# Ledger of designs, part 40: designed miniproteins, single chains, continued (4)

Each design is a single chain, and the fold is of that chain. pLDDT is the mean over its residues in the fold that is shown.

## One batch from the design tools (miniprotein)

Design m13461
Fold by ESMFold2-Fast:
Structure m13461 (fold): chain A 66 residues (1-66)
Amino acid sequence: SAIDYAKKGVELMEQGKLKEAEEYFIKALKIDPNFTAARGAAAYLVQEMEKKGIKPSKELLELLKK
């Protein structure tokens, strides 16, 4: 489910596995594009990736557009 993918994304992000976390947030948002908690967590992930010089995927950025 979308919530299970989002939970896994958060766990991976907490472990510093940012590219793996990105994969799971993409899966969650493809199932439920309006999932507010997953959108918020993914937006935070994008900021953390950018701070570390890691480029967020185009797919994640497209999913986070309005």
Scores: mean pLDDT 86

Design m13462
Fold by ESMFold2-Fast:
Structure m13462 (fold): chain A 79 residues (1-79)
Amino acid sequence: DKEKEEILKALEEFYEEFLEELKKLGASEEEIEELEKIKEETKEKIKNAKTPQEALEHFAEGVSEMLRILAKVKKEKLK
């Protein structure tokens, strides 16, 4: 499915950006593992989605969770 492939690519791109930012902030191994877990769980949900709309909903939720981790780490590391 072309749409799912594009959504999966977008998820990978967001994951790479968040991972790089977390590494720059000195995130712990546990925080990086949490990000990886969210990405992998989101990827499976997108793959198993029955419609492109469901895939986009899972993508949005996954990106939101990754942003939550980034915001938490920034708050902890930036005083």
Scores: mean pLDDT 83

Design m13463
Fold by ESMFold2-Fast:
Structure m13463 (fold): chain A 61 residues (1-61)
Amino acid sequence: AEAAARAAALAHADRKDAAVVPSGPDRVAGGGGMAGGTAEAPGTTAAGAAAALDAALARGR
């Protein structure tokens, strides 16, 4: 329960920080580079499923 609360707080802090940082110069935050680092989404479902399965299997042993 406490570990989950900490994880949620961390995720909330990360979202708030992102809202503060790019609030000014949107072009600077993600601009210029359309592929500036937002790539690696294609196949995320397959890669994510494989990683989750592997982690679950490792925890099971």
Scores: mean pLDDT 50

Design m13464
Fold by ESMFold2-Fast:
Structure m13464 (fold): chain A 80 residues (1-80)
Amino acid sequence: SSSLRERGWELFREAFKLAEKGKEYEKKGDYETASKLYEEASRLLEEASRLFEEAGDHEMAEALRSGSEDLKKKSKELKK
């Protein structure tokens, strides 16, 4: 459905902005803030993935799930 895909793209754009912000804080050595931003970006990508899956866009859903897992891993590494 158009509404599911539209919300999915909205969440993807939000996640992208948060991940970019996280990268900037990581470059500054603020690993606590970077970790929190990557965790939130990961959460939004997971939500977007579910919306694309419900919309029948399985390839996009898989790609976003993979991206979410990568960001979650990065967040965990920075929390220590």
Scores: mean pLDDT 88

Design m13465
Fold by ESMFold2-Fast:
Structure m13465 (fold): chain A 73 residues (1-73)
Amino acid sequence: MTPEELLEKAREYLKQAREALSKGDYETAAINARKAIDYAQEALDAGHPEAVEVLQEAGRILKEAIDGIIKKK
């Protein structure tokens, strides 16, 4: 994958995580947020500073999703 493709995939997974979180699908939100973090980290390591914003938002969504899973138990 090119660094640009990594950033694009990170943004796609971030969008899916955000949509899942808004629907209360915390498991799907957590999975997609983790994938967004993985791709964004690779894009950042490849020299795309724009990936920092994706990492920050995906991290926030992941925390909210995990909190939602815990509260359902």
Scores: mean pLDDT 82

Design m13466
Fold by ESMFold2-Fast:
Structure m13466 (fold): chain A 65 residues (1-65)
Amino acid sequence: MIELEATASMIAIGLAVAGNKASIEIKDGKVHITIEVKTEEQKKAAEEWIEKGKKLIENLEATIK
């Protein structure tokens, strides 16, 4: 069952609440999330959110910068 847009939105909200800037692009059943981090704690939080996201969405890709 595919709730790709809703799941992607929830991940983005989680990342934003953690103090990260996130942008999402959805194409052909793939979700790309770009995350801007400023601290080591934000990077760790982003990595944890990406792992949780991959458990919910098989085609999740993420870039941290």
Scores: mean pLDDT 67

Design m13467
Fold by ESMFold2-Fast:
Structure m13467 (fold): chain A 61 residues (1-61)
Amino acid sequence: LSEEQRKKAVEAGKEADNIGARAAATESAEVGQRKGREAGEKAAKELGLSPEELRKVYQEA
């Protein structure tokens, strides 16, 4: 990944995590997990990454 792609992946990972946390607080933990995963998968596709690649970049940041 380029530095630019890596930065975008980290930000997308943070956003997905925040979406999940917010949904968990307002709905349920199960809904939060589902919403966070969906947001992460969508962001990965938009960046041309697999969901696993996006998660790895975010976790290693």
Scores: mean pLDDT 79

Design m13468
Fold by ESMFold2-Fast:
Structure m13468 (fold): chain A 91 residues (1-91)
Amino acid sequence: SEVKRETLLKFRLLAVSASIEVFRREIRKLEEEGADKEKIEKLRELLKELEELKKKAEEALKEGRLEEAERLLDEAEEVISEIQKLIDEIK
């Protein structure tokens, strides 16, 4: 049902928001520990992209554009995977 789909997308949006907060802390820690500046800059670019996708998904959900919200959340989850992979490579 559309209501069930909306609820699942809202849950996914909360998970993306939680990931953003975790990544902000991890990136700060890596920078403080003297990680490669170029890799930190790449992480910041990916985090900015993730924050923009989250904002667009939130607006799409608010406006009832469920298919667009789902696509944006799929893209956000791909960026989350890229950020996690790059963080793991730096550690």
Scores: mean pLDDT 89

Design m13469
Fold by ESMFold2-Fast:
Structure m13469 (fold): chain A 60 residues (1-60)
Amino acid sequence: SRLTSVYSAAMILAAALSFLGKDEEARELAERARRAYEAKDLEALEEVLDEAARAVNEAA
């Protein structure tokens, strides 16, 4: 489903952010993604995905 795909992408980007040394930010984004996924809130998940992508781009 789109919900699961967006969640997976957000978690991958959070892991990438952790690899780039931003462990605290990665943890916060992963927790937000998990809560949005549990709530089945696709809009909130897409917002987390966008923030995670921006954070990875800025850290790289």
Scores: mean pLDDT 85

Design m13470
Fold by ESMFold2-Fast:
Structure m13470 (fold): chain A 79 residues (1-79)
Amino acid sequence: MEKDRERFLKEARILVAIAAAGEAGATVREIAEATGLSQSTVSRHLRELERKGLVERVEAEPPRYRLTEKGRIFAEAAL
């Protein structure tokens, strides 16, 4: 339970940071700086959030991440 709760809290912080970046999205570095998480931790959680369809990767250098429509609805309802 605690491990799942901690994962959820980290994912929630990441979603909030991405939401704050708006349609421009946020890089792994920007999310790490905003959340206090390592870039490796952010990247791992982003893969899971993208798998869930809550976040999408915008092709740029470096890549940027933004909320999907599903992610926005989830954030409005759950966060």
Scores: mean pLDDT 79

Design m13471
Fold by ESMFold2-Fast:
Structure m13471 (fold): chain A 86 residues (1-86)
Amino acid sequence: MELSPREMAVLRAIAELGGRATARELAEKLGQSVATVRRTLRRLVAKGLVAVEVGEDGRRLYRLTPAGSAALEAAVRAELEAERAA
């Protein structure tokens, strides 16, 4: 899968937050604006790596999909192999 560094960072942040997060939580964790995070989330949703859930309060919650978990796992494994080789 083609993941930009920003897309990978957002996926990792969602996983670290338990697999679900609001755009505000992601923005705070990543040190980015909510607008920047929402742009990245739209790309991830388009790729099927993140799904949007809307609560009764209208708040958007972003969930890591099985495909998103698999993509993140593959990326983390590749990073660990590179780090282990050093």
Scores: mean pLDDT 77

Design m13472
Fold by ESMFold2-Fast:
Structure m13472 (fold): chain A 76 residues (1-76)
Amino acid sequence: SEIDQLIQQLVDALGAARPDEQERLLFLKMINAALNGDKQSAQQYRQQLVDGLRSRGQTDQAQQIQQTSDQLIDTV
């Protein structure tokens, strides 16, 4: 499904960013909120994750996560 493909792309992008424990937790919270239709919480967790990754210089991975998560949130 499109949702499965978007989740796989997000998992791959996060893995490439070499996330810490807090970033992994934010990612899981984002996915869970998105799949439950809580778009507002999903966007908030996404923003926190993306800001954290950018602060560590993972700019390309942060951009991929932002774009792909927007597609996921719009799809669910």
Scores: mean pLDDT 87

Design m13473
Fold by ESMFold2-Fast:
Structure m13473 (fold): chain A 83 residues (1-83)
Amino acid sequence: MAEKELEAAIAALPDPEVQEALRSMKEGGSPEKAVALALIMAMDGVREAAKRLKGSELTLEDKIWLARVAQRGIAEGVDERAA
Protein backbone atom coordinates (compact mmCIF):
# COMPACT_ATOMS: atom_id res chain seq x y z
CA MET A 1 0.00 0.00 0.00
CA ALA A 2 1.20 3.55 0.75
CA GLU A 3 4.30 2.18 2.47
CA LYS A 4 5.46 0.46 -0.71
CA GLU A 5 4.87 3.63 -2.73
CA LEU A 6 6.71 5.63 -0.07
CA GLU A 7 9.76 3.37 -0.44
CA ALA A 8 9.75 3.93 -4.21
CA ALA A 9 9.34 7.68 -3.75
CA ILE A 10 12.21 7.79 -1.24
CA ALA A 11 14.48 5.95 -3.67
CA ALA A 12 13.57 8.42 -6.43
CA LEU A 13 14.45 11.48 -4.32
CA PRO A 14 17.73 13.20 -5.24
CA ASP A 15 18.64 14.04 -1.64
CA PRO A 16 19.97 11.20 0.55
CA GLU A 17 19.31 13.21 3.72
CA VAL A 18 15.61 13.40 2.85
CA GLN A 19 15.64 9.67 2.09
CA GLU A 20 17.04 8.92 5.55
CA ALA A 21 14.52 11.20 7.28
CA LEU A 22 11.56 9.62 5.49
CA ARG A 23 12.86 6.11 6.14
CA SER A 24 13.38 6.84 9.82
CA MET A 25 9.79 8.03 10.19
CA LYS A 26 8.45 5.03 8.26
CA GLU A 27 10.48 2.54 10.32
CA GLY A 28 8.78 3.74 13.49
CA GLY A 29 9.99 7.24 14.22
CA SER A 30 6.37 8.34 14.34
CA PRO A 31 3.38 6.47 12.86
CA GLU A 32 1.38 9.65 12.22
CA LYS A 33 4.31 11.35 10.53
CA ALA A 34 4.91 8.26 8.40
CA VAL A 35 1.30 8.39 7.19
CA ALA A 36 1.55 12.12 6.49
CA LEU A 37 4.76 11.61 4.51
CA ALA A 38 3.21 8.77 2.52
CA LEU A 39 0.39 11.12 1.54
CA ILE A 40 2.91 13.86 0.73
CA MET A 41 4.66 11.51 -1.69
CA ALA A 42 1.34 10.56 -3.31
CA MET A 43 0.07 14.11 -3.83
CA ASP A 44 0.37 15.71 -7.27
CA GLY A 45 0.79 19.12 -5.70
CA VAL A 46 3.80 17.94 -3.77
CA ARG A 47 5.35 16.43 -6.89
CA GLU A 48 5.22 19.81 -8.59
CA ALA A 49 6.46 21.54 -5.43
CA ALA A 50 9.35 19.05 -5.24
CA LYS A 51 10.35 19.90 -8.81
CA ARG A 52 10.45 23.58 -7.90
CA LEU A 53 12.30 23.00 -4.63
CA LYS A 54 14.55 20.26 -5.94
CA GLY A 55 18.19 20.95 -5.30
CA SER A 56 21.23 19.57 -3.57
CA GLU A 57 20.10 21.22 -0.34
CA LEU A 58 16.69 20.81 1.24
CA THR A 59 16.55 22.94 4.35
CA LEU A 60 14.49 22.17 7.43
CA GLU A 61 12.12 24.92 6.29
CA ASP A 62 11.55 23.14 2.96
CA LYS A 63 10.76 19.89 4.80
CA ILE A 64 8.36 21.68 7.14
CA TRP A 65 6.66 23.30 4.16
CA LEU A 66 6.12 19.90 2.55
CA ALA A 67 4.73 18.56 5.83
CA ARG A 68 2.31 21.49 6.02
CA VAL A 69 1.10 20.76 2.50
CA ALA A 70 0.44 17.16 3.54
CA GLN A 71 -1.43 18.22 6.68
CA ARG A 72 -3.58 20.53 4.58
CA GLY A 73 -4.27 17.74 2.11
CA ILE A 74 -5.30 15.43 4.93
CA ALA A 75 -7.66 18.05 6.36
CA GLU A 76 -9.15 18.73 2.93
CA GLY A 77 -9.62 14.99 2.42
CA VAL A 78 -11.45 14.67 5.72
CA ASP A 79 -13.71 17.58 4.74
CA GLU A 80 -14.51 16.01 1.37
CA ARG A 81 -15.34 12.73 3.11
CA ALA A 82 -17.85 14.74 5.16
CA ALA A 83 -16.15 13.97 8.45
Scores: mean pLDDT 52

Design m13474
Fold by ESMFold2-Fast:
Structure m13474 (fold): chain A 95 residues (1-95)
Amino acid sequence: SIEEKIDEIYQKIPTASKEELRKMVEELKKLFLEVMKNADSIPLDELIRILEKMIETARLIDEKAPESDVDLRMDAGALELGAATFLVAAKKEKE
């Protein structure tokens, strides 16, 4: 599942190299696109959980990334913002 893939990425972050963090952000971006494409077919409670986990995972990648790697930090930050924006919309639909 998407949720299991995100959990797997999250667990690997503490020991990840810069190159592994880049691959993780690319994988997380692909998962985000898959979530956006399939949003209507995902139960709302599951969608909210997935988005919350994506935000947390992207934030941790940004925190772990070297300060000198502006591109990696920007990509992680953009993903966090995108997932957070989508989460606000999903939570409003629940009302």
Scores: mean pLDDT 84

Design m13475
Fold by ESMFold2-Fast:
Structure m13475 (fold): chain A 77 residues (1-77)
Amino acid sequence: MTAEELEKKADEAEKNGDYRKAGGYYVQAAHTYLTSEDPDYEKAAEYYQKASDYFRKAGLPEVAEALRERAEKLKAK
């Protein structure tokens, strides 16, 4: 599944109020940027931050904080 397909699924989940699924799709999108032939660390970090926001909205602050920390580490690369 491409990053664009995952972003579309995240948007659909958000529109349905399913913030947990939206966060999960953004995590998967971040992984596609990390596993590409030329990894995009800035783009991956952006998507982990979006995932963090959605997991916080879903009432999962520990998951949100872990994703935020992962995004910060990727920005440092």
Scores: mean pLDDT 83

Design m13476
Fold by ESMFold2-Fast:
Formats: sequence, C-alpha cells, structure tokens
Structure m13476 (fold): chain A 80 residues (1-80)
Amino acid sequence: MEKLFEEMREIVERLIGAGKYYREQLLRTGSEQAKEELRQIYEVLDNMAEMIDSLGGDKELSQRAREAAEALRKAIEEAN
C-alpha cells in the first residue's frame, strides 16, 4: 500500500509540473495544443485526487491535486 501511495505522489507531482509548463506555453503562445494538454492534465489530476481519497490516502496530496486542477481549468477559461 505505501508503495502505491508513493507512486501516486510521484504522478501528481509530475502532472503539477507538466501543468505549469503548458500553462506558461499557453500564456506565451496561445497554443491550442497547450490548451488541450492542460485539459487532459487537470482531468487526470481530478481523477487522481478522487482515487487517493477513495483509498484513504494523503488528503493533503489530494487537495493539492484538486487545487492544481482548478488553477489549470481557470487558465484555459481565461485564454483568448
């Protein structure tokens, strides 16, 4: 179980990092591809948060994942 939670943490951290990268790319270029990548990333982050909660994992990690997903969703909504 502990190994599973560690792997989930690694995935969440990588997704948060990828989200920051593509958010910056969207802000610089207005790239439709960056917007699509961000949409996929926040959907996976929301799913990861739900799975962490359902397995009785780290609630702080699931909250961070949900907050990151919300920030990315807002970035997409604000993009022209």
Scores: mean pLDDT 84

Design m13477
Fold by ESMFold2-Fast:
Structure m13477 (fold): chain A 72 residues (1-72)
Amino acid sequence: SVEELLEEFNAAVKELETLLAQKAPLSEIQAALNRAAELFHDLVAADAPADVIREAQAKLAAALARVAAYRA
């Protein structure tokens, strides 16, 4: 369901934030980012409401920026 996908997406973003805070290996950070991106695509494919997609997109964009800064 969209609700289950959204919960998994939010959990994946939180896991990514935890890994970044712990200064985890880049491979683990990249895997967590890839998981969040996959779940975002699943939300779009499931035709989630536009407001849900917009909020998830903003969270994913922020996560991408944070990983880019970490890699610099």
Scores: mean pLDDT 87

Design m13478
Fold by ESMFold2-Fast:
Structure m13478 (fold): chain A 62 residues (1-62)
Amino acid sequence: DKERELLREIEEIVEKEERGELSDEEVEKRLKELAKKYGISLETVRKRMEEVRELRERKRRE
């Protein structure tokens, strides 16, 4: 299931970003690599990353 694999990879990127392990430039590079790997637009990958960030934000607020 490519959609689930994509979301897991995005979650890993977000988690590493939150821990300060990835710079903004490294995050963008990884998103571009995911777009190429999954054959989707960079904009779609960014949208998925925003969704992951929103879910993690809600979890922290609760």
Scores: mean pLDDT 80

Design m13479
Fold by ESMFold2-Fast:
Structure m13479 (fold): chain A 73 residues (1-73)
Amino acid sequence: KQAQLDALQAQYQALIQQALDSTDPAEVAAALDQAADIVEQGIALIDPSAKAIAEKARAEFRALKEQRVAELE
């Protein structure tokens, strides 16, 4: 349980760092999409019924991806 959450947190931090360091719009978009998947997995491990929270997180990552890609285009 805790070890899985710790592993997901480490992966999430690495993906966010990649999105911050990269100037390639495709790489930034891929990193943010993967970060959203990690967040959904973490939410599911804590509370599998928290679908509304997972949906909100996904929408926020989509908005961030659109903003970051537009800044790099």
Scores: mean pLDDT 78

Design m13480
Fold by ESMFold2-Fast:
Structure m13480 (fold): chain A 66 residues (1-66)
Amino acid sequence: GDLEKAKELLEEAEKLLAEGRIEEAARYMVQAALLQGDEKAAESAREAGKRGDAVALRNGLKELKL
């Protein structure tokens, strides 16, 4: 279902962040947040990705995984 898909996307985002692939990680996090119904988290991830803000993305990833 959507929650299982979101979990897979967040696991891939975590790997991408570890590789320094910031914009790709942000895209995966946006998709995961939307699947969870969290439009605010999706927008936050999109903006952090545009800025290259890896710290904001790591913090957002922890929140989306909880």
Scores: mean pLDDT 86

Design m13481
Fold by ESMFold2-Fast:
Structure m13481 (fold): chain A 57 residues (1-57)
Amino acid sequence: MTVKVKLPEGTTIKDIKIPSFFRTQMGVTFDEDKKNNQVIVSGSETAVKNAVDYIKK
């Protein structure tokens, strides 16, 4: 599953402080699209949903 998450203007993925367990244990990848102020989140459906919910918090 792949989801594009809009970030607030001027916010980067580093500002969100995503826990390493999403990458290391849940197998989620995060690709920063600075040009469109968004993050591309890829992984299993459950893992991506949890990561997206964390980002939107």
Scores: mean pLDDT 76

Design m13482
Fold by ESMFold2-Fast:
Structure m13482 (fold): chain A 67 residues (1-67)
Amino acid sequence: PPVVTPVLFSEVTGEEHDSPPQSTAEDLLRAARDLADQMVAQGLMSPEQAQQAIRFFEGVARQLAAQ
């Protein structure tokens, strides 16, 4: 019987770790990383530009957390 081990890569989006969303800044940074990855994958942005964008959002997230 053909059996193939399931790809666990999908678990990156679905974790069993119940972490209450206490930081909107963390959610913003996560979304920014996901968006940057998508844009790079689609060829809309270079990896270097994505890195710059992530750094910018990291700064914004820090400012939001500081308030």
Scores: mean pLDDT 67

Design m13483
Fold by ESMFold2-Fast:
Structure m13483 (fold): chain A 74 residues (1-74)
Amino acid sequence: MFKVDLETLGKLAEAGKLDEELREVYELAKREGISAVEAIEIYAREKFPGDEVKATAYSVGMVIRIMGLMSDVE
């Protein structure tokens, strides 16, 4: 039910729940003026250049991680 968006990442940052990697994604999204999902996809592709399967799996893992952190903050 929760969207992985900049508001969600901002709330997690204020709660001190973002690790270094998710904070980098949040900062990337704010700096570039892109969606949180687009920032996650860019980060995953840069982490696994030329490996679309690993990049996709990693981006899905980041989304699931954010959703799990949201349930701990509500």
Scores: mean pLDDT 78

Design m13484
Fold by ESMFold2-Fast:
Structure m13484 (fold): chain A 79 residues (1-79)
Amino acid sequence: MKPLYFGVYTEEMKHVKNVLFKSLEEAKKALLEEAKKVGASEEIIKKIEEAKSMKELAEARLEFGEEILTKKVEEAEKK
C-alpha cells in the first residue's frame, strides 16, 4: 500500500491491529527488521527493541514512520 498523504496515523492503526493479531514478539521483530533495512536511526531501533507492550511498540512504530516521513519531506523541501 502506498499512501498519498501523511499516512503515519493510518499505518499506525493498521499496524496496531496486526500487532494485536500476531504475538508482540513477532510484530516487534518484523518492525525491527524493517527499520534496520531502511536505515532507521539507532534511537528508533532501540525503542523498538525496548518495547515491552503493544502500546510501546505502536509508539515506536509511530516514531519510525515519522522519521521516514521527515526524511522525505526534507528532501522535497530542499529540491
Scores: mean pLDDT 66

Design m13485
Fold by ESMFold2-Fast:
Structure m13485 (fold): chain A 65 residues (1-65)
Amino acid sequence: ASAYLALGLSLLAQGKYSEAIAAFEKAIALDPNNAAAYKNLGLAYLKLGEYAKAVALSKKADALS
């Protein structure tokens, strides 16, 4: 849902990357075709240094968009 996407984006902007991941995972659970949620989940993992996960999530977002 867009509310969890917005929450995740706010948490990312605050540097709360683990909390942002949880919010984006909730957005994906409610809408599995939400390309923006996958893209931003990948960005959150990138910020944590989880590069392999970030790349995989970016590819998933591209496939959905």
Scores: mean pLDDT 84

Design m13486
Fold by ESMFold2-Fast:
Structure m13486 (fold): chain A 65 residues (1-65)
Amino acid sequence: MEEVEKAREYVEKAEEALKKGDKEKAIEYLNKAQDYVVRALALGDVEEATEVGKRAREIAKKLGL
């Protein structure tokens, strides 16, 4: 539960940083979000973690990753 919540928090921070043009912070927050998504998947929060992971992937594409 906490892992998914943290992943969502960092995805939101990454989206905010991207909107402000802060690519470096957006990448930093995206990396944190992806780490929490992986942990959440390992803990069995598959549905929620998959949803957050898709949002993280969209941010990565916007960053050219």
Scores: mean pLDDT 81

Design m13487
Fold by ESMFold2-Fast:
Structure m13487 (fold): chain A 58 residues (1-58)
Amino acid sequence: MEKDKQEAIDEARRLAETGSPEASRLAEEAVRLYEEAGEDEKKILEAADLIAQARELS
């Protein structure tokens, strides 16, 4: 797995624990998309967008 993906997943997991309830839901969905995506760029971009939204709501 690429380092950027792993770092994004780790950040999303932290947001799920420390963010607001809404941010936590978005972060959990982002983790799921990253895990499912593998090398699928479309799913990776969707997961990244969810993480960005979770950051804004935290």
Scores: mean pLDDT 75

Design m13488
Fold by ESMFold2-Fast:
Structure m13488 (fold): chain A 77 residues (1-77)
Amino acid sequence: SLEKETTEGIILIMLGVARLYSEDKEEAEKLVNKAVEAIKAGDFEAAKKYARELGKLTGDEKMAENIIKLIDKMEEL
């Protein structure tokens, strides 16, 4: 449970950082909010989809890949 909560916290921080470096902050905020809601609902497929869309929006595919790996880890916990 603590590891799951810590992993979720790291995902939320990474999503927030991605939003800060987005040129389109309004669209980034919407994608971050959708990803966070999906994570809270246990919809990890939707969360990964929104992380990929955020990566495309920011041009940082590596950030999106790292977030997706953390979501996959959280699903296993």
Scores: mean pLDDT 82

Design m13489
Fold by ESMFold2-Fast:
Structure m13489 (fold): chain A 113 residues (1-113)
Amino acid sequence: MRTRRLPEREVGNVRLEGAVLEDATGKTLVIGAIFDEPLTPEQARAVVEAARKLAEEAGVDLKNTHLVVGGQMSDEARAALEEEARKAGMLVTHAASPEQVRAIVERVAAGGA
């Protein structure tokens, strides 16, 4: 298994951190969305669009792209996030906190599962 960390990207007040896993079956991209303030619906849509562009730049299919989010968000922001990710064909995982999102991305970048 090979791992590669992507450059950090800021989308408004949200920091995106990504890592690519490559094995014999192909490439998987894990993107963590890290935010300290409650996520808005507009930020949720912008995060999904930025994740889509990161997948395109990394050469990873959207079906193999995982967006990991954790932290406070409105019901409207959560609905917008889930809908935009579904339309893009990306997978969304909800972590318990921004700290857990960071820990997941760091484990992936270090060659963990």
Scores: mean pLDDT 81

Design m13490
Fold by ESMFold2-Fast:
Structure m13490 (fold): chain A 72 residues (1-72)
Amino acid sequence: TAEEAEKLLEELREEVEKLVEEVKKEAEEKGWSPEEVYEKLKEAVIELLEEKKGKEAAEIMRRAFEEEEAQA
């Protein structure tokens, strides 16, 4: 669920914060749109979770993003 995804992000809060800063800097250098930044952040967060918490945690996060997008 979205709440499970939020808890995973909270456990990795410092690493997620650094990742967000890195993506923002790269976006500024490459002139990415907000939509492109969002897609890159989704991908990077999923990879971070897979690396630190394993594939199951990455799948939870991917599902949470898909649910959010499906309701738009």
Scores: mean pLDDT 76

Design m13491
Fold by ESMFold2-Fast:
Structure m13491 (fold): chain A 120 residues (1-120)
Amino acid sequence: MTLEEIREKFLELAKKAYNILDELESLVREGKATKEMIEKRVNELLKLIDEIFELVEQVATPEDEPLLAEMRKLREEIKQLGEELIKNYDDPEKALEIVERLRAVFDRLVQLASTILERA
């Protein structure tokens, strides 16, 4: 992929991930969420994050290692929050709080990825 194609693909993946976060918020807010529906969307979100990492790693240099280390930590935080969301799928107040935290952690991951891709 060219650098332009990598940036375009990154924006597409980020948009898809935000759409999943919006779906999770809607499902838990409406009280219609099954454990399976939440688990499916959490797994789709984690897959998109892995694809974002693959794109960033194609352009990252050794100087980007501190940003990549923070991104890896945020990925683990998203995985843990996803597991908490699945556990609390039937608690709308707790589930909404977890979705809001997922969104905040993902926003930070997107900011770090954008910084690496824009510098490349």
Scores: mean pLDDT 89

Design m13492
Fold by ESMFold2-Fast:
Structure m13492 (fold): chain A 82 residues (1-82)
Amino acid sequence: EENLKKGIEAYKKGDLETAKKYFEEAASQGNAEAYVNLGRVYMVEGKYDEAIKWYEKALELDPNNLRAIFGLELAKKMKEEK
């Protein structure tokens, strides 16, 4: 939970590298919301394949996570943009 909060603060400041480190640590502890936030960071970086992987991991832990469902759909649409 502490790592998730620190990751969110870093993300809000635009420090994506620090945000990823904290979210990866929270995700390693099985936090589904951390996987969602990793997906968001990769979305901002334009790395849609990575974003898809992290949203799918969030749904493995919490299949009803609406943020992960929405994030996955958005990532797939962005990847399909020509």
Scores: mean pLDDT 83

Design m13493
Fold by ESMFold2-Fast:
Structure m13493 (fold): chain A 84 residues (1-84)
Amino acid sequence: VDEEELEREILGALALMLLELARLDEDPEVAAELIRRATELALESGDRETLEAVRERLLELSESEDPVVAEEARRAAARLEEAL
């Protein structure tokens, strides 16, 4: 396995894990921070499949009942859409 390929896989996995933690977190400020971090990791990965998967999870989070989480997820999804 190439180091570059491994790094992309790790970044993608971390981004998806952070979004899952954001879904489960009761603190909207912490959830918003996790969404921002996941978005940066996904963008750094540069992997189309990762960007698509993360965007789909962000669109799910944009339906959150908490307006802070929903707004952060919507902005993050828009950023990933520009990278696709």
Scores: mean pLDDT 81

Design m13494
Fold by ESMFold2-Fast:
Structure m13494 (fold): chain A 69 residues (1-69)
Amino acid sequence: VAIPREELAVSEVAPELWALMQTHSREEVLAAGVERLRAMGLSEEEARRLAERLVTLIERAQADRAAAA
């Protein structure tokens, strides 16, 4: 089964970004995410877009959890 590169990057990077978001600013997390994704072979543009998407998804998940409490 062909797994999109983005899904593979998400599974590897998203837990790290989640942990960083507990102790770091959004800008710091985005910078770390871009660096990690570029190290995985994504272009600068792809890495930036995916890092933004991942941070936004994590923020949404945190907000949903807070609303459910």
Scores: mean pLDDT 75

Design m13495
Fold by ESMFold2-Fast:
Structure m13495 (fold): chain A 77 residues (1-77)
Amino acid sequence: SAAEALRRLADFFDAVAEASEDPEVAEALRRVAELLRRAADALEAGDEARAEELAAEAQRVLEEHREGVLAAVEKYL
């Protein structure tokens, strides 16, 4: 399901955050994970509009920290 996929993605970003030595990047990744879990909860509640809004906010956080996030993900993989 879409909700399950969002939760798996959130777990991945939490794992990357835990492995990151950059506290600003780790905080951004944890924020993304939180937003994705909220989006999954909204989908399960039938609130597709809220889920889309939360997912868009997560994407904005990723874009604001793009270089740091990419470096952290590359190092983690």
Scores: mean pLDDT 88

Design m13496
Fold by ESMFold2-Fast:
Structure m13496 (fold): chain A 72 residues (1-72)
Amino acid sequence: SMEEIEKAIEELVKKVFERLKGNSIFQPEDEKILIEKAKEAARKEKVKSVEEAIKVTKQVLLDSGVPPSLLE
């Protein structure tokens, strides 16, 4: 469901931002911005599964400057 997709996006972004604690590149406000951006990307791409949502969210985070090592 879309609710499961949105929850997966939120959980992944929050998990990544917990790993970014102490990093000066991102501010706390950026977490919410990236969650909304990933949700918009998932809606635009008509994502149908949690697996697809994770893939789209990882791409949004990479495009925004999150290191690949934090997305494993």
Scores: mean pLDDT 80

Design m13497
Fold by ESMFold2-Fast:
Structure m13497 (fold): chain A 59 residues (1-59)
Amino acid sequence: LAERAVALIAAALAQGADPEELATWLAEQLGISRETAARVVELAREGRLEEATALLAAA
């Protein structure tokens, strides 16, 4: 689950999606904090996909 979510976020960011909108979407969809969602989006944007996946899986 987390790997697929991170891959989707990375693909959306590559297409010019707004990081704030993605973080809000992720927080709402998974019931996680907005801060955690923003961190996951930041890590994905930096290409740190394994770290983003680990953080999301731990949330």
Scores: mean pLDDT 81

